# Designed miniproteins, single chains, continued (5), part 5

Each design is a single chain, and the fold is of that chain. pLDDT is the mean over its residues in the fold that is shown.

## One batch from the design tools (miniprotein)

Design m16140
Fold by ESMFold2-Fast:
Structure m16140 (fold): chain A 105 residues (1-105)
Amino acid sequence: GSMLEKKILEAEIQIGLAKISLGVAKLIMDKADPSPLLERALELLEEALKYLVEAGVLSDEEKKKIEEELKKAREALKQGDYEKALEHLEKAIDLLEEAINKVKG
């Protein structure tokens, strides 16, 4: 595979790990503090975004939309609004996966 394919694969791995962290956060959020799992998912999705930017597969508009959802997730986390943080992290995942799927055809 090319360097491009390797960067896309790294982004997919980060997204997969973020999905696992969010799945666990959903399971525990009524019983325990989900902050560490939501913060981990945010970090993983920011790394996925970096890989896709370096791969050159994102338009400026796609990058801006993903950055906005990650920013909203971070703001919600700072406010302790875990349901809102989860919503924005899931939207960021959807946008990242849509961008990858457009490249893979």
Scores: mean pLDDT 90

Design m16141
Fold by ESMFold2-Fast:
Structure m16141 (fold): chain A 91 residues (1-91)
Amino acid sequence: MPLERAIELAEEMVKELKSLGADEGVIKIFEEIARLAREALTSDDALKLLREAIELAQKALRLSERVSQRLREIFEEIIRLLQEAIRELKE
């Protein structure tokens, strides 16, 4: 499901970036996205949590011209998956 894929992708990126000694700010953004998305799995306010995760990822894309093309593509994929999860909840 899109939400589970977004969580897995964000958590995998945290592990990869930590192993590479990447920027702590970027790591924390992926950690917070994963946290919000996981909380959405069990929350009555899933839409609010998913929107907060999307806004965080979008803010990361806007503020970092220094984010690699690969990291940009990963943030865009997470946003896409979270938007798809919101669409499924609005049925």
Scores: mean pLDDT 81

Design m16142
Fold by ESMFold2-Fast:
Structure m16142 (fold): chain A 79 residues (1-79)
Amino acid sequence: SETQRRILEAMREELEKRNAEIVRLSVDELAERTGLSQSTVSRGLNALKQRGAVSSEVIDGVTYYIATRRAIEAALRAL
């Protein structure tokens, strides 16, 4: 739960900085922002994907994870 919270908070911070409703971040970007290892971030993102809090897409060979402000706030309340 703490790993998932840190990931969601990093995603929420990015939404605030971009003044956006949707954020797209790679595992590498989330690892840098959270201070967690890439393997820890990947496991946390898979758990969040199972909860429906994030989705994923592959762009030019890189996997990105996508979340809306609504999904992030709902997941943070549920953790």
Scores: mean pLDDT 85

Design m16143
Fold by ESMFold2-Fast:
Structure m16143 (fold): chain A 78 residues (1-78)
Amino acid sequence: SGLQQQIDDLKQLQDQNQQLNDQLHDDYARRRREARERGDVDRLQEEIDAYQDRLRQAFASKSEQTANFVKLVLAEKG
Protein backbone atom coordinates (compact mmCIF):
# COMPACT_ATOMS: atom_id res chain seq x y z
CA SER A 1 0.00 0.00 0.00
CA GLY A 2 2.88 2.42 0.73
CA LEU A 3 4.33 1.80 -2.73
CA GLN A 4 0.95 2.50 -4.37
CA GLN A 5 0.70 5.83 -2.50
CA GLN A 6 4.20 6.80 -3.72
CA ILE A 7 3.23 5.90 -7.32
CA ASP A 8 0.05 8.00 -7.04
CA ASP A 9 2.03 10.94 -5.58
CA LEU A 10 4.55 10.70 -8.44
CA LYS A 11 1.74 10.66 -11.04
CA GLN A 12 0.20 13.76 -9.45
CA LEU A 13 3.62 15.48 -9.50
CA GLN A 14 4.03 14.52 -13.19
CA ASP A 15 0.57 15.98 -13.99
CA GLN A 16 1.47 19.22 -12.16
CA ASN A 17 4.80 19.40 -14.02
CA GLN A 18 3.00 18.84 -17.36
CA GLN A 19 0.59 21.70 -16.54
CA LEU A 20 3.56 23.96 -15.67
CA ASN A 21 5.35 22.97 -18.90
CA ASP A 22 2.20 23.73 -20.92
CA GLN A 23 1.87 27.16 -19.24
CA LEU A 24 5.56 27.97 -19.87
CA HIS A 25 5.26 26.84 -23.51
CA ASP A 26 2.08 28.89 -24.13
CA ASP A 27 3.69 32.04 -22.68
CA TYR A 28 6.86 31.41 -24.72
CA ALA A 29 4.88 30.78 -27.93
CA ARG A 30 3.00 34.08 -27.52
CA ARG A 31 6.18 36.09 -26.78
CA ARG A 32 8.04 34.41 -29.65
CA ARG A 33 5.19 35.29 -32.04
CA GLU A 34 5.27 38.93 -30.85
CA ALA A 35 9.06 39.11 -31.35
CA ARG A 36 8.72 37.57 -34.84
CA GLU A 37 6.00 40.05 -35.86
CA ARG A 38 8.31 42.89 -34.77
CA GLY A 39 11.37 41.39 -36.55
CA ASP A 40 13.19 41.67 -33.21
CA VAL A 41 15.88 38.98 -33.52
CA ASP A 42 17.52 39.88 -30.17
CA ARG A 43 14.17 39.59 -28.37
CA LEU A 44 13.46 36.26 -30.11
CA GLN A 45 16.82 34.88 -28.89
CA GLU A 46 16.12 36.23 -25.36
CA GLU A 47 12.74 34.43 -25.27
CA ILE A 48 14.33 31.18 -26.52
CA ASP A 49 17.06 31.39 -23.86
CA ALA A 50 14.54 32.18 -21.09
CA TYR A 51 12.31 29.26 -22.13
CA GLN A 52 15.29 26.87 -22.19
CA ASP A 53 16.32 28.01 -18.68
CA ARG A 54 12.77 27.47 -17.34
CA LEU A 55 12.61 24.00 -18.92
CA ARG A 56 16.06 23.15 -17.50
CA GLN A 57 14.92 24.16 -13.99
CA ALA A 58 11.63 22.22 -14.30
CA PHE A 59 13.48 19.15 -15.65
CA ALA A 60 16.07 19.27 -12.84
CA SER A 61 13.30 19.38 -10.21
CA LYS A 62 11.50 16.45 -11.89
CA SER A 63 14.75 14.42 -12.00
CA GLU A 64 15.32 15.04 -8.26
CA GLN A 65 11.75 13.87 -7.45
CA THR A 66 12.29 10.69 -9.50
CA ALA A 67 15.63 10.01 -7.74
CA ASN A 68 13.95 10.47 -4.33
CA PHE A 69 11.18 8.03 -5.33
CA VAL A 70 13.79 5.39 -6.31
CA LYS A 71 15.54 5.87 -2.94
CA LEU A 72 12.23 5.36 -1.09
CA VAL A 73 11.48 2.16 -3.05
CA LEU A 74 14.96 0.80 -2.26
CA ALA A 75 14.55 1.71 1.45
CA GLU A 76 11.30 -0.35 1.60
CA LYS A 77 13.25 -3.46 0.45
CA GLY A 78 12.59 -5.96 3.24
Scores: mean pLDDT 72

Design m16144
Fold by ESMFold2-Fast:
Order: sequence, then structure tokens, then C-alpha cells
Structure m16144 (fold): chain A 104 residues (1-104)
Amino acid sequence: MKASEVQRRAAAGAALANRFRGEEAARLAVELAGLPSAEEARAMDAEELLRRLTEVGVSDEAARRLLEALEAMIEDHFAARMAAAGAANAARRAEAAARGAALA
């Protein structure tokens, strides 16, 4: 994309970000930063992510709001994955115990 188009879309996105919350704002942050996924954004330093957003014409205030939405979404998804992993580990342990009892 031409820089002027990217800046124009970023300015429009920043204006919309003030009205959108949650996953939509987080997805917009990932898209404007030019990243393929929220997981890639999580691996990036917050300062680098803010730099990318401001370079494409997002205001500092809007970039911070988008970053906050992205961090919240990543934390929620991470917590959900950790809960699922814990449940899977508990299920595997219960199955092993049941198999041991069946063999005894």
C-alpha cells in the first residue's frame, strides 16, 4: 500500500477505535501494526507495537487504547488456554489413575 493510503486508513481506524472495544479494537491493533496474528503481537515489545501504530499515522492516544485492548484480549485468550491445558492435564491424570485401578 502507498504510505498516504496507510496513514488515511490508520486515521479512520483510530477514530473508530474510540467507539469499539474488546476483540474488534484488538483485531484493529494487530491489522494496523501489520502483524499476522495476536500471538505475534504478544511476542513483540509494547514500545515496538506502539511505534508501529504511530508510524502508520495512529495518534499516540489511540495507539495506547488499541494496545490496551490487544493486551486485554491476549490475556483473556492466554487465561482460557491455560485453563483448558489444566483441565486436559487433570483428565489425563484421572485416566491414568482409572487405568491403574482397572489393572489392580
Scores: mean pLDDT 64

Design m16145
Fold by ESMFold2-Fast:
Structure m16145 (fold): chain A 60 residues (1-60)
Amino acid sequence: SSEVKKLEEEASKLIEDFLNGKASINDILSTLDQIKKLTEDDEERQALLDDVKEKILSLS
């Protein structure tokens, strides 16, 4: 739980930095994939992460 929270905070920060031209899209995708691996049993969170990932990819 605490590990997931840290990764979610990191992902949010990376998204903000990416939108400001300060971070790589690959860093965001890597962090989202780590959250997905830690939350495989959470179908709602998996769907939300997939939606975020798709939206980020559409910006590249």
Scores: mean pLDDT 82

Design m16146
Fold by ESMFold2-Fast:
Structure m16146 (fold): chain A 81 residues (1-81)
Amino acid sequence: MVEQFELRNVSLEEIEEFVENYLKENNLTVVKKEVTQLSEDTTVVTLVTQDKEGNTSLIIVLLRRLPGGLYQAHVFVLRPD
């Protein structure tokens, strides 16, 4: 299963809050975090998560800095079928 969310014209704090709320609502624990800076304006954050039963899911956050210092974020949640 793949879930996708788009956030536009948001601060980094708003993106972090969105991800934290998603983790809390879905009872997910982050077991690994990787941050890759692709360019000055583009960052990829990869989170490996586990639920209460040990099922592994991947959360990928694609961050792009917009003119004016706000961000566009695409959040992908990849769950096992």
Scores: mean pLDDT 83

Design m16147
Fold by ESMFold2-Fast:
Structure m16147 (fold): chain A 72 residues (1-72)
Amino acid sequence: SGLAEYEARLRALLAEAAAAKTDEELFAVMGRMHAVVAELARRFAGDPEAEAVLRKLEAELLAIGEAWLAAR
């Protein structure tokens, strides 16, 4: 149950990152996302489902960052 709440929190932050209009907005969202990722990794250490969620969301964040840089 707790894992689903973390996934929802991270997806909301990914949506904020994708909608960011400035470097400051993007980096602030990334900072908040790192904090949530660290909490998820700590609480669900060794859980393969949590690891899969984390890897997928990190890949999506990387894609957002690459798209952001390409647009500049």
Scores: mean pLDDT 80

Design m16148
Fold by ESMFold2-Fast:
Structure m16148 (fold): chain A 89 residues (1-89)
Amino acid sequence: MEDAQAAAVYQRDKIPEEAIKLVQEGNEALAAGDYESAIAHYKKALELGKDIPAFRALVEYLLSRAYEKMGDAEKAAAYRARADALLAS
């Protein structure tokens, strides 16, 4: 647990391992063209990591990309705006 770079970011706002795994599974689904499965995995990851702004921004950005691939421009824009707002803070 003494990874100086990672520990400084996550020490008080630790990302659950399950949330990281769900992002990986979502990325695999996205690469396979299974956008509905990718969105489901990303939404579950977002629930588990909601208290960590950097992780939340990452997952909302990934949701934006998945919705864009599905042709849902409205949801894609909404998630992109949320991610950008978190990163601007």
Scores: mean pLDDT 77

Design m16149
Fold by ESMFold2-Fast:
Structure m16149 (fold): chain A 70 residues (1-70)
Amino acid sequence: MSPEEELKKIVEKAKKEADKAKTLEELKKVADKAMNEMENIYLKTGDKELYDKYKEEFEKYVEKLQSELS
């Protein structure tokens, strides 16, 4: 599997798990786990542009959900 496909799967899975979060604490746990998984891909590949692209997409999604839960 390519690094881009791995990042895409991490983000898609994390978005689904984030949608199920009922509290800010649960959402933070989902986000922290996904960020760690994405960072591991970055550390293996060194592709910062690819990492930043998927990280920004996921962070924007989490921010939207945080505003709805707060």
Scores: mean pLDDT 83

Design m16150
Fold by ESMFold2-Fast:
Structure m16150 (fold): chain A 69 residues (1-69)
Amino acid sequence: MREFSEEEIRERVVEGAVKIARSVAKRGTLTTAAGRTLTAKEVEDMLIAALRELGATEEQLEAVRKAAE
């Protein structure tokens, strides 16, 4: 089985975050499984914070911001 490097894991997480940000930006809100409604801005802020913890580059963070508009 193929093992992933930290860089590959980070790239996959960034790709997922961009997709989530774009989806929420189009809908305006996201409702969680717990029934909490999050705005596109709240989701963007959460994704940026999580990606910073993972050591994402500024270019990767900017891609998420652009996806969220």
Scores: mean pLDDT 74

Design m16151
Fold by ESMFold2-Fast:
Structure m16151 (fold): chain A 73 residues (1-73)
Amino acid sequence: SKEENLKKIKKNIEAAKKAVEEGAHPGVVRLAAQEVRENALKLGIDEKTAEEIAEAAEKGDAEKAMRLLEESL
């Protein structure tokens, strides 16, 4: 559902931020960002915007990722 996909995106944005803050392996951050991208696409968000949200998440910029997500809905 749209609600479940949104929850998963937000959870992974937060997980990516925490991983960046804690100095986790880059692969952990990348997987969280990938989940953000895939679930954004499932919501019907265009590929370019989904990539921008995922990139912000991968950089640990949860505020930017959340803002881009909200603007795309």
Scores: mean pLDDT 86

Design m16152
Fold by ESMFold2-Fast:
Structure m16152 (fold): chain A 53 residues (1-53)
Amino acid sequence: GTKGQNLIQGKTIGSTMLVDPEKGKEFLAQASKETQERGLEQLRLQQTLLDNV
């Protein structure tokens, strides 16, 4: 499921961070930010639908 995909992605980014910590941190922050933003957008859309009912 979605949870599994996010876990695998995080693991790969972690490996990159060990090689290049600065670039790894940027990549992890970007991936985390996108995941959080997508989650928030989904929650907002769901809330809007509920508020319209």
Scores: mean pLDDT 61

Design m16153
Fold by ESMFold2-Fast:
Structure m16153 (fold): chain A 92 residues (1-92)
Amino acid sequence: AVREELLEAVRAGDTERLRELVAEREVSGAELAEIAEEVPLDPEQLVAVAEGHGEALLRRLEEAGVDVEAARAQVAAQLAELRALREELLRR
C-alpha cells in the first residue's frame, strides 16, 4: 500500500504528498531505495523525502519519550541546507 502510494506521488511530481507519506508512514530506507530504482527522483523529490524522514524520526523519538527539542533544531538546520542545495541545482 505505502509503496504504491509513494510511486504514485513520485510519478505525479507531487512533492508535498511524497513528504507527507514519508513523514506520516513508517517508510524504511530500503522501501525508498526500491522506489528510486523504479523511478529516478529529482532534487526536489529527494529534498521532500529527506524532510519527511526527518519529521518521522522526530515523531518516533518523541513518542518514545525522548526530549527532541535540540534534535528538532538540528534536523531543521540540515533540511534548510538541503533546500538551499536544491535551489542551487534548479538554478543551473
Scores: mean pLDDT 73

Design m16154
Fold by ESMFold2-Fast:
Structure m16154 (fold): chain A 55 residues (1-55)
Amino acid sequence: GPASNAAAGAAAAGNAGADRRGQEAGYLFMKHAGESGADSGTSARAGGLAGREAA
């Protein structure tokens, strides 16, 4: 019934919200990781950059 169409709309809205929250959470996580001495977030990003094709 109509619930299927409502669920599709809710899923789309949830996806957009998740994207924005992901950016904010990333910044806050990096700030906290720095203060805690845990550099895992920065190391993961550095690992991604190091994974660039060295062709």
Scores: mean pLDDT 51

Design m16155
Fold by ESMFold2-Fast:
Structure m16155 (fold): chain A 93 residues (1-93)
Amino acid sequence: MEISEEELEEIAKKYLSPTVLKAVLSLPKKEEKKGAIAYALRLKGYSQKEIGEILKVSPSTVSRYLANEEVRKLVLEAEIEEGVKELAEVVLS
């Protein structure tokens, strides 16, 4: 029923960029990792329903994850860092 830590890490590796992945995996609690992955997926354009299916949680649980300000800040900072790295690579190539 509940997603395993290993399956959660596999999902993160599949959907998240390296910088965001590192930030998410640094979180000590499984529920915080789920929240961070949910927010990262939302930024990529996935719906609450799709995120719920990926994380094996209800859409209402996804909504609660997306309301976590600390997790949101961590993911946004990691996405900005990744975007800067990608832009630098394009400019330097």
Scores: mean pLDDT 79

Design m16156
Fold by ESMFold2-Fast:
Structure m16156 (fold): chain A 62 residues (1-62)
Amino acid sequence: DEEFKEKVIELLKNKDLEGLLRLMGERAGMPEEDIEELIEEIKKAREKALAQGKPVEDAVAK
């Protein structure tokens, strides 16, 4: 599915994690409930990781 690949690339360009996860999950045959839950969990985990992944030691300490 070339159209599917183009959609994935478009979502990656826009950094649309929710849209990407939904598209990938639907294509993989995941239940809608599982897709929604996965999206929320990954968004929360990513936000936490990005906040904690700030250059605290190198940019703040020095």
Scores: mean pLDDT 69

Design m16157
Fold by ESMFold2-Fast:
Structure m16157 (fold): chain A 93 residues (1-93)
Amino acid sequence: SRSELINEILTLAQELLQNLNNQEEMEKILRKIIEKVEELKKLPKRELTDDEKSKLSLSAVFLEKALRENPNLSEELRKKLEEAIKFLKELGQ
């Protein structure tokens, strides 16, 4: 479901913040987040609840923090992460 994917994205974003000092684990978590965001994009559009919007916005904030604190991310991962952040922000606001 959409709510389950949103919850999974938030959980992964929280796990990402715990792993900012481990580049291998961080990149693994980032790839999982990107995959879940792509799955979220494929779901039928519906009106989001305030709780869902809040979780999407919070996830975007956590991903922006990870992007700022990791200048050594590959350009490919950085671009995909920036696209994911933009999508989550647009849905969450």
Scores: mean pLDDT 84

Design m16158
Fold by ESMFold2-Fast:
Structure m16158 (fold): chain A 63 residues (1-63)
Amino acid sequence: MSREELVALAAELARELLEKNNNVLSDEQIQELVDRLKAVDPSISDEEAREIIDEGGVRSLTE
């Protein structure tokens, strides 16, 4: 997957977790998102996955 596709996927997965958990993401759920992104693209590092989640999450929250 491209970085743009991973950011879009991270935003979608974050929305699913927010819906299931009354619009709150715990550190554990952020770690779950890292694990899911790495399962989709094993070539990315933990730090890259966190950066992708942060980018997707910020864009989702800030409009």
Scores: mean pLDDT 71

Design m16159
Fold by ESMFold2-Fast:
Structure m16159 (fold): chain A 64 residues (1-64)
Amino acid sequence: MSTAVARRDLATGVYQRVVAEGVKGEVETEERLVEEADRPVLETTMTVKGAKATTHDARLAEEE
């Protein structure tokens, strides 16, 4: 199995995404809202069986 964690800062809009690589296996995702330095952050955990999970930084379209 493989586990990846992505965080999304709801104040700045900076976010990451989790991607399952390889064959379609069993996928479990959990989302938690955590408060860090008076800023809400959405944390997503993806666990996959039979494939690899990776975290990717998402590009901010608003910056360009």
Scores: mean pLDDT 63

Design m16160
Fold by ESMFold2-Fast:
Structure m16160 (fold): chain A 92 residues (1-92)
Amino acid sequence: VPKWSDLSEEERKEILKRAFQAYVTALEAGFSPEEAGLLASLVGEAYITKNKEVLELVDKAIQAALDGNVEEARKYIEEARKKLLEFLKKSE
C-alpha cells in the first residue's frame, strides 16, 4: 500500500489541493463541516492509496454535490468509505 512518504512533493501538494477543493465543494452544497471533512479525508486517502474504485466513488460524490444532489452524494461518500476501509483491512 502506498504511504504518504512514498509520494513525491508534487503529488502531496496535488492531493492536498484536491482534498481542500472537495471540502469547499461539500460546504457550498450544504453539507456540515463534519460531512465535508469526511469527503476531504476520503479524497486524500483515495489519492494516497491509488485505489481506482474509491477514486471513482469520491469523484461521483463530488459530482453529485456539485449537481446539488445531496442524498446521492451521501450514498457515494458512504460507499467510498466502506471500500476504503475494506482495502485498508487487507493491507494490515
Scores: mean pLDDT 81

Design m16161
Fold by ESMFold2-Fast:
Structure m16161 (fold): chain A 83 residues (1-83)
Amino acid sequence: LSEEEKELIRKILEEKKPEIEKYLSKEQADQFVENYFKSLLGDEEAEKESLRIYLTLSDEDQEKIAEIVREIHKELREKGIKL
C-alpha cells in the first residue's frame, strides 16, 4: 500500500469511529480502530488485539461492528484500495 492509500484508510476509519463508539467506550473504540488499521497493514499482533476487543462485545453488538467494518471495506473498494 502507498502512503496515500494508508492515509485514506486511516481517514475512513476515523470517520466511522463515532459509529463504533455506540458499542464500545471511547478508549476501546480508539484501541480497536488503531489496531484494526495496523492489522490491515499486516500487523499480526494488532489483528489479535482488535479481535480480542471485538470478542468482548455481545453477539448483537459484534454484528453491528461487523456491519460497520463491511461498510468500511465497501468504501475502500469503491476508492480503488485492494486489501
Scores: mean pLDDT 84

Design m16162
Fold by ESMFold2-Fast:
Structure m16162 (fold): chain A 73 residues (1-73)
Amino acid sequence: MKTYVAKIEGVRSMADAEKIKEALMKVEGVEEVHVFMDGERGIVIVKGNASKEDLVKAIEEAGFKVLSIEEVK
């Protein structure tokens, strides 16, 4: 199982955080998603076997911009 940490621009409310979580949970191979708010940014922890490309696409299709995404060992 892989762990990804992503920074997302435009997360301004709990509703935005829930949108991101719902979008990511629909991605094949995603098992767990946690979203945290850091000012105007969201920090997202994703666990599962999804690809970085699929995660970025899901976030962008939800209407947010990905600032960074990193796989943690």
Scores: mean pLDDT 82

Design m16163
Fold by ESMFold2-Fast:
Structure m16163 (fold): chain A 97 residues (1-97)
Amino acid sequence: MKLEFSKNPIETARKFAEYLAEKLGVDLEKLKEEVKKNIDDSIPASLSTLAEVVRKLLEKAGLPKEIIDEIVDAIRNQDFEKLKKAVEKALEYLEKQ
């Protein structure tokens, strides 16, 4: 299944989280609530929550820590080019499973 990329890094991260949640059978709203209980940082709560949700989904998918950290870092920094490249690496890894 092909993931469509948006020029907005937050939208790209959200679509990727939705794709992973569907593939893994994870309740995305429940995961967001669990993540919110453990967030205490100065980053806007929505961005911090999204980065942490994506991290949890990638961990459940069995991705290497290096790919997970690259994606999470790109989301937190709103770096679209880095996020796109990291998501493409993650999708290639998942296709080999």
Scores: mean pLDDT 72

Design m16164
Fold by ESMFold2-Fast:
Structure m16164 (fold): chain A 60 residues (1-60)
Amino acid sequence: SMAEREAKYKAAGEAMASKAKTPEAQRQLLTGTPEGLRRIERGVAAVAAGRTEEVIRRAR
């Protein structure tokens, strides 16, 4: 469903933003800047491929 997909995008974005070095970078990843949206899209693709650890590792 769309809600399930949206939850995955949000979770991937939050995982990537969790270790952002500055509050501004974290905010940009969470608010869907073009770069943030691309990173979330890549994160969702990695999760869909069963590579959740890759998304988390990139966020650290």
Scores: mean pLDDT 59

Design m16165
Fold by ESMFold2-Fast:
Structure m16165 (fold): chain A 100 residues (1-100)
Amino acid sequence: MTEEERRAELFETLLEILLSLPVGQWVTFDELIARVKEKHPELTDEDIEFIKKFLDTLAEMGVLEKRVLPDGTVEIRVTAEGKERLAGWLERWRAGRAKQ
């Protein structure tokens, strides 16, 4: 598997996990990483930083809400609008991969 193919599968897995979350449910970043590791047990620190940066981008776009608790724990939740946008992105991403 190429690095690009591996990152593509990681991105798809992350979108699938975010779509599986109930709207408005707060989950920790560590819980999300644990779910990603179930499908990608060899997840690297670089992959974790990639996921973190992507989640930050989604928060800036209003797709999810992010909070940092006083103890430094990072939590996220998917918005109703964000869930619709994530579903559309996953569909387009899968369609794009099928054509390449």
Scores: mean pLDDT 80

Design m16166
Fold by ESMFold2-Fast:
Parts: structure tokens; C-alpha cells; sequence
Structure m16166 (fold): chain A 55 residues (1-55)
């Protein structure tokens, strides 16, 4: 499911650095899987939620 992909991507990529980098990584991953890009705000919200779940 998309949520699992977002959480997995954030877990692997949060060591890279910033929220902006995580948003771009998640956006690219979702585009590759679904051919549909959520908005920047939606993607940022997904990243924040995944980071919250990983604490």
C-alpha cells in the first residue's frame, strides 16, 4: 500500500538530511510506482506523518 512505501522510503532516506529532500524522494518514488504525483503539500504531509510514526 502507498503508506507502507512512504514509511519505508522515509526510513531509508531520513539519514540523508532535510524534509525537502525527503519530500522529493517520496514524490519520485510514488511517481515511479503510480505515474501520479501528489501535490507538494500532500507529499510533505505524508513525510511528516511517516516521521511521526517512526519516532
Amino acid sequence: MIRDVVISTVRGSKDLLSDDQLVETVRSTLYGLTLSVPSDEETREMVEEALRELE
Scores: mean pLDDT 72

Design m16167
Fold by ESMFold2-Fast:
Structure m16167 (fold): chain A 71 residues (1-71)
Amino acid sequence: SLAEIIAALERAAELLRAGIGDAALRLVQKLSERDPRLRPLLEEVERLVAQGRYAEAAELVEKTIRELRAQ
């Protein structure tokens, strides 16, 4: 459901802000397998995490949550 996707993305953003990139990436990856619309988010989060840019990755996830809630 949309609520489950949003809750998991909120958890991913928390993990990114805590610097726990691997666990956050696994959550976004699992979500993108269930919802192909999240594939571009996965690609950007993977890139940012690989560069140690956790705050920017969290901001991107939070932006995606806002867009999903606005539908």
Scores: mean pLDDT 87

Design m16168
Fold by ESMFold2-Fast:
Structure m16168 (fold): chain A 78 residues (1-78)
Amino acid sequence: SEVEEKARKAVEEAALATPGVLVTDVEVTPVSDTEVSIKIKIVATSEEAVKRFEEKLKEKLAERGVKIKELEIEATIV
């Protein structure tokens, strides 16, 4: 769906904008034409990198008019 593609692009852009974060898995479930539930698995160098990624992700999703019903980020710190 279009909302899923927008959400996946937002995840990719957030990862590119956040040094020290690698996205290993992305699951997007469309809830409506404008709303998604997202589960993301990341490997990060610090908890601060995880927080920056989440902030950038929310920003990029909002820019695309994508609303979040549920956001789950599973982070492994290395």
Scores: mean pLDDT 88

Design m16169
Fold by ESMFold2-Fast:
Structure m16169 (fold): chain A 85 residues (1-85)
Amino acid sequence: SMEEKLQLLDRALDLYLEGQRLLGQGKTDEAMEKFRRAAELLLELFPDSEEVKDLLENLDSLSPEQALSGVQKLLNKAFEKLAKE
């Protein structure tokens, strides 16, 4: 349902925001874990998304700033897709 999709997106957004806060505090490993969990929820929401799969596969090779930017871009696309339903 649309409500279930919005709840998944809200949970992914909350994890992204917590990751951003942790990164601002220099807690890099904790921030990366939040970004991973956010991306996993985005994959649950869009299981055929090659962009989300690529981010998850390469997450450990990204800088924290690249991971934050990657999750942010995917969240923006997710909000745009759901707004058109």
Scores: mean pLDDT 87

Design m16170
Fold by ESMFold2-Fast:
Structure m16170 (fold): chain A 86 residues (1-86)
Amino acid sequence: QDKVNQILAEAPTPQEAGEKLRALGYEVIFVGPSDYGVPGLHFAQGSIGLRETYKENREKAENEVKLAIEETNKNNKGKTIYLLKE
């Protein structure tokens, strides 16, 4: 956990963070700001709710994706890490 957090804090880009995490044996999944169907990533509203939010308020939907990634990574005891595509 601490080593993953250090890599995420110190890497200049999500791509470089992903390379370092893969070198440690983690599976890295890059999530687009409108990608609501990613396996293992769960949203409070669900994928349909987020698609409607994105049409109405793009920034709100993108922020919910960022929060879902952060929450999933914090609570994840497995070898999969999610990173936001920029």
Scores: mean pLDDT 70

Design m16171
Fold by ESMFold2-Fast:
Structure m16171 (fold): chain A 67 residues (1-67)
Amino acid sequence: MSPTLRAEAEAGTYVVAAAVYERLGDLEKAAEYLEKALAILEATPDADAGEIEAVRERLEEVRKKLE
């Protein structure tokens, strides 16, 4: 697996974990996992810009619910 594909798969795993925590109402953990996913994608050369944007938007929505 290329470094990009591996990083995207890892970020995808964190996005799934965040979705589970959102469903459980654990918004703090959901935000933590979305932050981990976003950090990996932003550090990954040639990562899909649309995927980065989608994760960023989800993180902002979760953060607003914590305010």
Scores: mean pLDDT 80

Design m16172
Fold by ESMFold2-Fast:
Structure m16172 (fold): chain A 75 residues (1-75)
Amino acid sequence: LTDEVNRLSDRAVLLLGRAFDAIGAGDYKKAAEYLRELSRVYGEIADKLEELGRDDDAEVMRELSEIYLRQAERL
């Protein structure tokens, strides 16, 4: 479980970097795609944190999931 959360966290960092690179290149379609994937990854982290009894941390991850989904929809 901890190794899975760590892998998802690494994936989130990678996706955020790719989204910023796409924005810098003017490719807002790809940026939106990466941000939607990032939203999904934060949702998966939240589910795993709930499984571990870390409900407060899970709520923060769910909020991040919603923020990045809204950001994708605004591009």
Scores: mean pLDDT 87

Design m16173
Fold by ESMFold2-Fast:
Structure m16173 (fold): chain A 93 residues (1-93)
Amino acid sequence: SALLAEVEAARRRFGLELEKAMSQNPELKKQVQKLEDEVLPRIAEAVRAGDLDTALALEAELYRRIAELAEQYGFDELAAAARALAEAIERLR
């Protein structure tokens, strides 16, 4: 699927930019981990309930929040990659 390929490409770019940013800024890493601790359990609950729409919505929201955090720390490439991933996930809904 073209949409799945788009999400996979966006995930790869996001992962590379996230690894780069976290290696440069331990505080960003800590803040991202805090966001993940808040949101990942809610995504897991939605997946277990078979509510894929809610799971995708929560995942897109997580990446938008990571983008905002990345901008605050000056990691514009990570912010752009996170927003692109959120948009690609929204297109699956």
Scores: mean pLDDT 89

Design m16174
Fold by ESMFold2-Fast:
Structure m16174 (fold): chain A 89 residues (1-89)
Amino acid sequence: TRHATSVDQAVQILQQDPDTTVIVSDRSDDDINAFGYHVDHNGWKGIIGTTSRTQDLQTLGQRFPDRNVSVTSDSSFDGVVRSARRMMS
């Protein structure tokens, strides 16, 4: 799983490794690492972002129509991060 803070960065990642899971978010590296742990361990593959990044996710979904795109609320993201941090111990 890889972190992107922009559409251009996510495109670069997916062009280099089309099978990778990309998290599109302005969140801290610590939060992204915890969320990525949850994503990897649940076997989900695709492009994931927060609701603040919905337009970016729509753009990426159009560019990569074969990839799953998921939008997560900030509260759901925070819940996953909290849960994952306990598991990462």
Scores: mean pLDDT 79

Design m16175
Fold by ESMFold2-Fast:
Structure m16175 (fold): chain A 90 residues (1-90)
Amino acid sequence: SVEELEEELRRLEEEYEKAVKEGDEERIERIRERVTELAERLHELSKEEPEATVELAQRLSLFAERVGALEASMTAGVVLLKYAVLRVTK
């Protein structure tokens, strides 16, 4: 659900702050991988609930840029573009 993905993103943001403070580059890399997986799950959910996923996609895109997860940022961007197209064509 959107709520489960939002909670997972919140935990990843907390883990990232700790990893940066500790200088744990291996943990930062694992966080990038998990962010990319989260973006893919959000993209699938957006097919059923585009409006509900927009806010989380915005937040995920910003976090993905911050951690350097380019693929995740692009996937979140696709969700946002799909919503924008639906809004202007409806």
Scores: mean pLDDT 80

